# Ledger of designs, part 18: designed miniproteins, single chains, continued (5)

Each design is a single chain, and the fold is of that chain. pLDDT is the mean over its residues in the fold that is shown.

## One batch from the design tools (miniprotein)

Design m16637
Fold by ESMFold2-Fast:
Structure m16637 (fold): chain A 63 residues (1-63)
Amino acid sequence: LVGKVVRAVRDQPVRSPEDVPLFVGDEGVVLAEVSPDRVLVRLLKSGAEGVAEKSHLEVVGDA
């Protein structure tokens, strides 16, 4: 997933300081895999960085 462009398919609230808030349709670039189920993303529109659940994302291309 590192270097992929991803899109949020579900809203994600911030539950920890590491989390990024996601709204359906938000796009970002995967910077790192932090666990099997979680990735560090940078959101393209806001520039915000944080952790997102892989299950809330779909791959839409390469960055």
Scores: mean pLDDT 80

Design m16639
Fold by ESMFold2-Fast:
Structure m16639 (fold): chain A 65 residues (1-65)
Amino acid sequence: GAEPSAEEVARQSELNREVNEILELAEKGAPKEVIEEKIRELGRRFGLSEDAINDLRISIEDHAK
């Protein structure tokens, strides 16, 4: 099946937590440079593709408007 392993679930939960923290910072009016640095750090830590990083950045910036 395509069910995630416990390790994959844990990693996905950690990723979701980090994304939510970045969204909260953006909602609170954190500087764009801080948000961008957090997104880059997240991408490096979780091995995200350039497309995934770009989608995340767009989503966060749109959410902060």
Scores: mean pLDDT 77

Design m16640
Fold by ESMFold2-Fast:
Structure m16640 (fold): chain A 91 residues (1-91)
Amino acid sequence: LKASAPSVEEVREAAEEVVEEVESTELSDLELAKLITALALQGIGLLFSEDEEGARVVAEALERIAEILEDRNPEAAEFARRLAELIRENI
């Protein structure tokens, strides 16, 4: 793949798009799990690339998703929060 490492700004923009999708769209449990997992995998990839700032941005986005989902889908909220914690622990 010819993908160069994203800038922190590009990571922030991508993370905000996922947050907006979760906020604005009535997603199924499976669709929420897919989006949360995809975002978390991006954060883990940034950790392997030594992009600590980018990884932090992803963790912050996962925390925002958890806050949005707290009342609507507590299980998805907990999943997002645990993934955010995992990323933060490895920064």
Scores: mean pLDDT 79

Design m16641
Fold by ESMFold2-Fast:
Structure m16641 (fold): chain A 109 residues (1-109)
Amino acid sequence: SAEELLKKAEELIKEAEELLKKGEIKEALEKLAEAIELIEKAIELAKKEKDKERREELLKRAKELAERVLKLAKEVLKKSEEKEDILRAIGLILRAIGLIFDAELLLKK
């Protein structure tokens, strides 16, 4: 379900936050990449949700989690000097921005 995907994404984001505090940049990026994939899948499921109130709740939660991924990926850009980590962080930033935009567009009527 979309709710289960978002719950798993939130857990991965919390793990990434703790890894970044420890300087484990590469492992944190892997957790954020998994989280963003789950958020993408949750948004696709939310689009098919017929209950408007439930759909809006799922989209708001997905947007909030994507905004957290964006924030953490930006922190990686500030802390990392390694080209591979920088490129992965940029990729996550672009994906997160896209998902925030998609969720916002679906929420506005």
Scores: mean pLDDT 88

Design m16642
Fold by ESMFold2-Fast:
Structure m16642 (fold): chain A 73 residues (1-73)
Amino acid sequence: MAEELIERAEEALREERYEEARRLAEEALRLVMEQIREKAETGSREEAVRLTALALRAIGIQIEAELKLRKKE
């Protein structure tokens, strides 16, 4: 689910739908952070690396979209 939201956010960013990209990335980051919290003591190292990579992707999309939106003001 979070991965699908990140993919949709990346697509929205490519299509210059910056408000949608920011919203989708924000939702994806929220879901990833929840998964990290839930798996903090029971998750594998591989799972932690995967979730961290997803969080970084979501953050990158949020920053890019926000910068584009600020320039449209």
Scores: mean pLDDT 79

Design m16644
Fold by ESMFold2-Fast:
Structure m16644 (fold): chain A 108 residues (1-108)
Amino acid sequence: DIQMTQSPSASAGLGGLALISVRASGATFSDLAWYQQKPDGSLVLLIYGGRAADPRFVGRFGIAASGTDFTLAIGPVQPEDEAVYYAQQLSQSPPVFGGGTKLTVVPP
């Protein structure tokens, strides 16, 4: 099984760039989904299979890959981006989620 290991926390300045990283225990071939969990517990799909899930996310949300390391990039950071972010691998069954990364937005 591919395991997904996320850093438990990340921080970024308002208007800056946030980087949320996950390491896979094996190759995922960019078959990843990224989710934002709001404070009310609802999940918003941001990226599916390397593509933005909604036109509203084009330009602010990007992805990068280097071997088994994957990064969700958020920029420019807004106050509403303060949330928990989850990576999910889609390459193998069962689908596996990372442990989540809490993003803290630092005011200027």
Scores: mean pLDDT 77

Design m16645
Fold by ESMFold2-Fast:
Structure m16645 (fold): chain A 59 residues (1-59)
Amino acid sequence: MDLPTLPAEVGRAAGELARALRAAGASREQIREAITDYLVAQGVPREAAELLAEAAVLE
């Protein structure tokens, strides 16, 4: 399986989105769902998107 390298820009965008949502008062669950949906929309598999969203929330 050719696993596409997640571009650093995508990871950074997810982290910035998580930070912005947190600053706006969103819950951790809302942030995880928003980041997961963002990554899935970019073609990231759901399971990988969920792991990346959790990492972004821990930032």
Scores: mean pLDDT 73

Design m16646
Fold by ESMFold2-Fast:
Structure m16646 (fold): chain A 57 residues (1-57)
Amino acid sequence: SLEERAERDFVAAYEKVKDLQELARLHESVYTPEEAKKRAEEEFNRAQEAKARLDAR
């Protein structure tokens, strides 16, 4: 779906853009500011957890 594609795109982009504020702005175009912030934080946390698992090796 379009939303799933956008979500995966954000997770991949986080490796280049380590800025939660920038992630929130990208989501803001689709959602309200509050929803964009929450979703951006969720994506950022997911990406952080994935990197943490890689760092554990």
Scores: mean pLDDT 62

Design m16648
Fold by ESMFold2-Fast:
Structure m16648 (fold): chain A 109 residues (1-109)
Amino acid sequence: TIDEQLARIEAAGARAAEVARELRATASPEAVAAFEAALRAARPHLLKAARAAQEGDAEAAREAGEKAVEILEEARRAATDPLLREALARMVEEFRRITEALVALAEAL
């Protein structure tokens, strides 16, 4: 359902906060700040994908979701800290899964 997809986005946000907490325990403050900045930049595009999916616009959902993934991949490529790179890799996979679910939801409407 649409509510389940919105809940998945909220859960992804909570997992992102948990990953940031883990990074704060093991990585530099600079790596944590870079991770949080990447998520702040990507999150609006993922929300746009969710809105497009809710409206039945599969193409707009795909484009917005792919933009969110692109932002995280750019941050990952720029990262020199291995812990930051791994955290961003995990977020890329989660954002891709969410995007695929949103596109499938839009196509079902």
Scores: mean pLDDT 83

Design m16649
Fold by ESMFold2-Fast:
Structure m16649 (fold): chain A 79 residues (1-79)
Amino acid sequence: TEELIKYLEELKELLRKAAEASKNEEAKKKFEEAVEHIEKAIEALKKGDWKEAEEHAKKAEEYAKKGYELDPEAFKKAL
């Protein structure tokens, strides 16, 4: 669980950087929404709510993918 939380924190930072790098407002919003869902997944994990954590992780993946589709260069710059 602690290693998973650390991994999610690293993904959150990556997506935050992608949002900051993006000049596309819609992509920026999608990356920011992905960050919010990662934060909620981390909170759920800390409370032992694996089901809620999984649901937020899936939403984070969906928003991150949409952001990447709108501005792949911003995501690549964050890596």
Scores: mean pLDDT 84

Design m16650
Fold by ESMFold2-Fast:
Structure m16650 (fold): chain A 83 residues (1-83)
Amino acid sequence: MKTIIEAEITKQYGEVKIGDRVVVLSPDGGVATGRVIKVEGNKITAEILSSTGPVRVGDRFAVINDDGEVVATGIVTKVEKIP
């Protein structure tokens, strides 16, 4: 199974690029990591590659560039599980 998320950027600090790392943070301390696969203005799509628990709509995310800098933060708006 693949997990694909859609997310809305609420704060942007730099350029978000396809291939940038995504980290999703749950309120209870769960962490998921993935990669940006699509950028459309203030919306991104990312594939989740690993997680310590379920990703949920409303979870916060950060996009991290190759230098380890946070370039955007926002909120997960959709979670899709693909067979």
Scores: mean pLDDT 83

Design m16651
Fold by ESMFold2-Fast:
Structure m16651 (fold): chain A 89 residues (1-89)
Amino acid sequence: NAEEGIRKGKEAIELAKEALRLGSGRAVLLATAAAISGIGAIFSGELALEKERQGDTEMAERLGRQALRDGKSGVEVAKEALKLAKEEA
């Protein structure tokens, strides 16, 4: 979960970056929100991995699930931002 959340967070940031290059107005706002969600996913995932190393398996699992959820959400919002940017072009 933590590793997948980090991966999806990075994917959300890359998609948001593309939307920011193509879009303006609303696309930029959605892309910014997606990037923030992606950063949150990476942060939670990294904390989950650190908690796992410390032996706090329960906290690691909760943070890992949060990272995955935030990462998935970030990717979805980033895809919408990219679609909007292309439709506004």
Scores: mean pLDDT 83

Design m16652
Fold by ESMFold2-Fast:
Structure m16652 (fold): chain A 81 residues (1-81)
Amino acid sequence: SIEEALKKLEEGRRYAAEGDYEKAIEKYEEAIRIAEELIKEGDEGARLVLAEAYRELGELYESLGDYEKAEEYYKKALELL
């Protein structure tokens, strides 16, 4: 459900704020998986959740110095908008 994807996105943000980047990435990846499944099933409302998860993962990887991963996720987010 879209609410489940949003919950995972919120959990990812919380872990990132706490500095637990491994758990933050895990939660963002869970949000991405749920949102992708919803879009595949025709729920276009999940597109914004997916874009936001990609954007926030990009910011996280950028903060970790992984600029290649950051660019990849930013590009994915922009392609959804």
Scores: mean pLDDT 87

Design m16653
Fold by ESMFold2-Fast:
Structure m16653 (fold): chain A 72 residues (1-72)
Amino acid sequence: AAAAEQAEEDRITELSQKIAELLRAGNVDEAKKLVEEEKAKSDPETQKLIDSIYKMALKGREEGAARRAAAA
C-alpha cells in the first residue's frame, strides 16, 4: 500500500501550488512561513524536498529581479 506516499505527494503538490501563488502575489514572507510550518510537520527527507521546491521557486523570482535591474 502506497497510502503514505500518496498522502505525501498530495501534500507536496498542494504546498508547491500555494508557494507559487504566494510568490506570484509578492507574498514572499507568507510563502516562507508556509514552508517553515510544513517542514516542522515533516520527516527530514520531506523537509529537504520542501526546501528544494521553495529554493527553486524563489531563485526564479530573484533571477527575474536581477535581470530587470540589469536592464534598467
Scores: mean pLDDT 73

Design m16654
Fold by ESMFold2-Fast:
Structure m16654 (fold): chain A 69 residues (1-69)
Amino acid sequence: SMAERIAQLRAETDKVLEELAKLAGLSVEDVRKNPRGAIEKAREVDPQKAEELEKRLNEIDREGMRLAL
């Protein structure tokens, strides 16, 4: 169902935020407040991994908006 897909996207978002927090040296809550800033911080540590996480987060956001329509 659409609700199940949305729940799966939320779970995937949480995983991405946790990986981003670990890479950026931030708390998950700080990443949730400013995911974009966390991605920028992560780029200072590992640009390749930061790009992968940013692409995944953008894809999740795009898919979430699609399912809401």
Scores: mean pLDDT 80

Design m16655
Fold by ESMFold2-Fast:
Structure m16655 (fold): chain A 76 residues (1-76)
Amino acid sequence: PDIVDSDGRSYSDLSLEEAAREIRRRLGRLTGDPVLTYDGDRLTAVLPFERGTVTVSGYVDVAPGVVDRLYRLLTG
């Protein structure tokens, strides 16, 4: 799955723990629940933060697990 912020920064090559730390440092706290959009076999999840958004996109067999893990890391 691709993990990209509203400034166009990619976190896709980082571990999810590294991505969560970097996102929190740059974008601040999560301000709401992830918004999930399904289109066929693809998922797009938008996570809202104080200073922007993060979009997680990928296949429905992998992307939901990545969103769930990232959300847990971001919420503590």
Scores: mean pLDDT 88

Design m16657
Fold by ESMFold2-Fast:
Structure m16657 (fold): chain A 65 residues (1-65)
Amino acid sequence: GEEEKRQKLLEKLERMVENLEKQGFLDLAKEVRELRDKLEKGEISIEEAEKKLQEIERRGVLAAI
């Protein structure tokens, strides 16, 4: 359901932060972490979070992992 999708996205965002920090992309890692925190607090919907993630990925020239 919706809650399962939210948890899966939160886990994906957390993993992306870890990978970005390991690669030295600290500014992108910070943006992804802030997005994760907003999603965790319920300040944004899953759909809004996915749209913002796509925007971050485009700005960072990141392929979807």
Scores: mean pLDDT 78

Design m16658
Fold by ESMFold2-Fast:
Structure m16658 (fold): chain A 89 residues (1-89)
Amino acid sequence: MAAEEAAGIAELVAAGVPREAAELLVAAERALRAGDYRAAAEHAERAARLSTDPRVRAVALAAAARAYERLGELERARELFERAREAAA
């Protein structure tokens, strides 16, 4: 887990994502895989706030939306998926 996390962060940073946002995106994805959907939403929303790049914001918002969908918060998930699509466009 720790080694995979470090590798994921390094790849995102190499792609131009700021380290702090990259760490939060990797933490969100790990939390989603672990079933910790509240932590996943929290990490993903923080990554979106730190990201000025629309593509990075789109990825972060989509991760938050997936987490809220798994929590059964379908309206919030829908709103976040819409924002992610707008950011990616």
Scores: mean pLDDT 80

Design m16659
Fold by ESMFold2-Fast:
Structure m16659 (fold): chain A 75 residues (1-75)
Amino acid sequence: MDIVKKVEEYAKQKGTEISLTAREIEILRLLAQGKTNKEIGDILEISQRTVETHIKSIFEKLDLKSRTELVALVA
């Protein structure tokens, strides 16, 4: 199942329109696979801090409070 479609469906349920960048979508796919922030950084060849910044942006866009909620949304 496409992560983009899961995010769009969630946005519709919240009554908001969400635009994720290509990088944020890549990070969501890796989170759905159970990867840690360090592993995502290693895979995407970016720093763990950069991954954490993107995850924070995703949380703000999706109005999520925890990593568990994010994983549940995309798994």
Scores: mean pLDDT 77

Design m16660
Fold by ESMFold2-Fast:
Structure m16660 (fold): chain A 68 residues (1-68)
Amino acid sequence: MKKVALVVATSDELAEALAEKARKEFKPDEIIKAHAQNLEEAIELGREIKEKYKAEVTVFTPAGRIEI
């Protein structure tokens, strides 16, 4: 199953730090960087990616990791 890490952050520096964390902890096949206005929007985006691509998706935010 394809593993996708969705990284949501307000700055490039923070997004890169979260991407490195995802590489180390999750070992994703693909990393997608996106903007979301709130946590609910980030989770919905993760669900859309999971359904569309038939992938295992985890959302990485500054507040923590969320499995979809």
Scores: mean pLDDT 79

Design m16661
Fold by ESMFold2-Fast:
Structure m16661 (fold): chain A 57 residues (1-57)
Amino acid sequence: SLDEINELISELSKELTKAGVSPMERNKILMEAKKMLEEGASREEVKKWVEEQIKKL
């Protein structure tokens, strides 16, 4: 549901902030994560993808 997507995006936003990701890069990552979820990607796949983005920064 949209509420579940928003909840995960909020969680991911906290993780990105904790990792020291800039606001601009955080917004780009969160926008892509939300798109992935809306296109049917699993929560686990999106979390793993976000972790990979953090490692590259």
Scores: mean pLDDT 83

Design m16662
Fold by ESMFold2-Fast:
Structure m16662 (fold): chain A 60 residues (1-60)
Amino acid sequence: MEEEVERSRETLKRLGLEELAEKLSDEEIIEVVNEAVAADPPSEEEFREIAKKLLEEKLK
């Protein structure tokens, strides 16, 4: 659980989305990363775009 949160946050940090991720709960972070993975994006740039949109949606 904690390790999953750390891994998810590290993924978002690698993508430059750390600042948005800091505003969300651990559960929301896991949901965002899992949803982006489930979308099966063809590139890291597309994964980042999906994750960013999901983070912004959670923040309203």
Scores: mean pLDDT 78

Design m16663
Fold by ESMFold2-Fast:
Structure m16663 (fold): chain A 60 residues (1-60)
Amino acid sequence: SLEEQADAAVKAGDYYEKLGDYEKAATFYRTASHFYRQAGNTEKADLAEKRAKEAEEKAK
């Protein structure tokens, strides 16, 4: 399902965040936000988008 794809993207984002690869983490969190939004899960989509923005700030 789209939510399962989004959950997998969040796990990938978490993995890269743990490695300090914030650019890749942000990319995966944005991918998760897109899939959650397409699945109609606005709350999880907004949370994933917020995590992407936080990772983008840390990548600077």
Scores: mean pLDDT 88

Design m16664
Fold by ESMFold2-Fast:
Structure m16664 (fold): chain A 91 residues (1-91)
Amino acid sequence: TPEELLREAEELVEEAKEKLKEAEKTKDLEEQKKLAEEVIELAERAERLAREAFEASKDRELRRRAVIVGAEATVLRMHALELLREVELKE
């Protein structure tokens, strides 16, 4: 259902936030790179599920929430990509 797709997207966003925070706290470049890559994968999945929820629903509130969740996922993905590039410059 669109509600289940949105819920899964929200859960993936929360998981990505936690992993991004861990990536920012670690001083190990290999671990930081691994965590950043995991954040990118989780965020991409969340973006896709949020889009699917938006397209599958005619409910205004659910569609609005899907847009917000998708935007949060995009911000997380871009932040993780920036972190990954910074790690590559330090190698």
Scores: mean pLDDT 87

Design m16665
Fold by ESMFold2-Fast:
Structure m16665 (fold): chain A 70 residues (1-70)
Amino acid sequence: MEELRKKIDELVEKALQSTDPEEIRKYIKEIGELYDKLVAEGEDPSEAARRYAAATLLAIGAWVEKELKA
């Protein structure tokens, strides 16, 4: 479980650093897949969904803000 959380954190960081919307979309998809694995390992589905939503909003929000300032 902790190893999956570490991988999620690394992917979130990569998504936040990326300026390519296709690359960000790929990272968001991989983060979702890792949260599905966390649920399979016993994490609460509601908690996993909440964390995934937060990560997705953070990554997309950062990208949108960069686009609006360009």
Scores: mean pLDDT 79

Design m16666
Fold by ESMFold2-Fast:
Structure m16666 (fold): chain A 77 residues (1-77)
Amino acid sequence: SRFEELREAIAKAKTSEEMIEVGKELAKLYKEGADEEEIKELARELFEKMKELGFTGGVPIDEIAEEKKAYAEKKRA
């Protein structure tokens, strides 16, 4: 499944660029109405992977937060 592909991508990620790509895909799935609980779990795994590799800055989380806000605004507008 798509979530399994993303989980493997997180496990294999070695660069911030690869992790940003996973974060963007998670944000896209959330915007498309995928299961929020599964997205939260993968986002947590991605964040933990970033911490393990010493990458800070919250870029994937910031992008996910922006997509959540955009999605909420789209529903309210």
Scores: mean pLDDT 69

Design m16667
Fold by ESMFold2-Fast:
Structure m16667 (fold): chain A 65 residues (1-65)
Amino acid sequence: SEAIEEAVKSAEEGGKELIKKVPKEYQKKVEELVKKLIEAAKKGDLDASQEESAKLIEEANEALP
């Protein structure tokens, strides 16, 4: 669906910008978290996507200094 495509694109674009802004030591971890977020977005199940996104957001916050 269009919503899934937009969510995936936003995750990819946001991930690239986030990787540029984080310290080098966190870049690989952020890349892994972005990959998980993209996979969650591709599920298309709102409840499942929301649960996975919440977990990944928490992990992403830990990746930032």
Scores: mean pLDDT 67

Design m16668
Fold by ESMFold2-Fast:
Structure m16668 (fold): chain A 69 residues (1-69)
Amino acid sequence: MLDAEKLAERVREVLERHGVPEEAIEAVVEHILKNPEKTSLAAAIMARHGVPHEVMEEVGKVVKEVLAE
């Protein structure tokens, strides 16, 4: 539960820094909080909301760092 919140907050920070719309950020964050292990679905949600590939790569790095804890 705490790890999912930490992951969601870190992902939110990345998306906000890159100007991703709040509606898209909320959709991704909600998914991570409910299904943190289903990272492929989170990536699909980001893609559906038009999140750029370079931003998705930075999100992937954050996911890797949080999961390594």
Scores: mean pLDDT 75

Design m16669
Fold by ESMFold2-Fast:
Structure m16669 (fold): chain A 89 residues (1-89)
Amino acid sequence: MKELIEKAIELAEEAIKKAEEGKVEEAKELLKEALKLLMEATPVEEIARAVGVALRVIGLLFQGELEGKEEEGVIEAAEEIIRYAKELL
């Protein structure tokens, strides 16, 4: 479980670096993989919180795309994933 959470953090951190390089599409793929690992590692008791985090991440990505701020949206989404993942450790 902890190894999956750590991997999710690593993927989210890499997504931030890709977004800062302007590689938004690669960053989005890394965020999707990070979310998948995070959801798999989440205890049943925390599922509602994990779903809330996933919806917030999706919302941030969508708003960034609509407002032409895709890099900022990806970075904020990645930070949200990292924040929640650290709470699970």
Scores: mean pLDDT 83

Design m16670
Fold by ESMFold2-Fast:
Structure m16670 (fold): chain A 72 residues (1-72)
Amino acid sequence: VKELVERLAEALEKNGDTALAYSVKTGALTVIENSKDKEKAKELLREALKAAEAGDVEKAKELLAEMGKIAE
């Protein structure tokens, strides 16, 4: 999971969203740990990574927002 978080942050930074990359790097593990459905949160993280690596930062943002809703 930590490796997925680091790769996602790198992909976001490479696509120009340094603020979101920093948020992911510092907060994503905590969001997953606090999630009521950790497996769903990890799945959303993997989907966000795929979107970010494809250059679709808006899709990655949407998936990260869904992951945050599960933690609330």
Scores: mean pLDDT 78

Design m16672
Fold by ESMFold2-Fast:
Structure m16672 (fold): chain A 110 residues (1-110)
Amino acid sequence: LEELERLAREIARLAEELVRAVAAGDEERARELAERLIELAEEFVELAEREYGERDPRVAELVEEIRRVIEGVREAVRRRDWGETLRLVGELMGLLQELLDLAREIEARE
């Protein structure tokens, strides 16, 4: 759980930096931040699936949905569609929070 919470905090920090880079028109910085955010989001879902996937079937469902949104972010970044990138990152942040809350629920049952 501590590692998932650490990853969630780092992803949130990158999302805030991404919003600022987009607002500044720094497309190169925005791309770097989005790529790093995608990398950490993938690490988050892999860790969550490994630790909690067998404990609750809702974990696999959320992981699959998160992976679909991550691919959407990759496509938006590739197209330099920063409006869509920020929209999908917002959606991704909500889903990561749902998965983190589910992990906390699973741990609380022990």
Scores: mean pLDDT 87

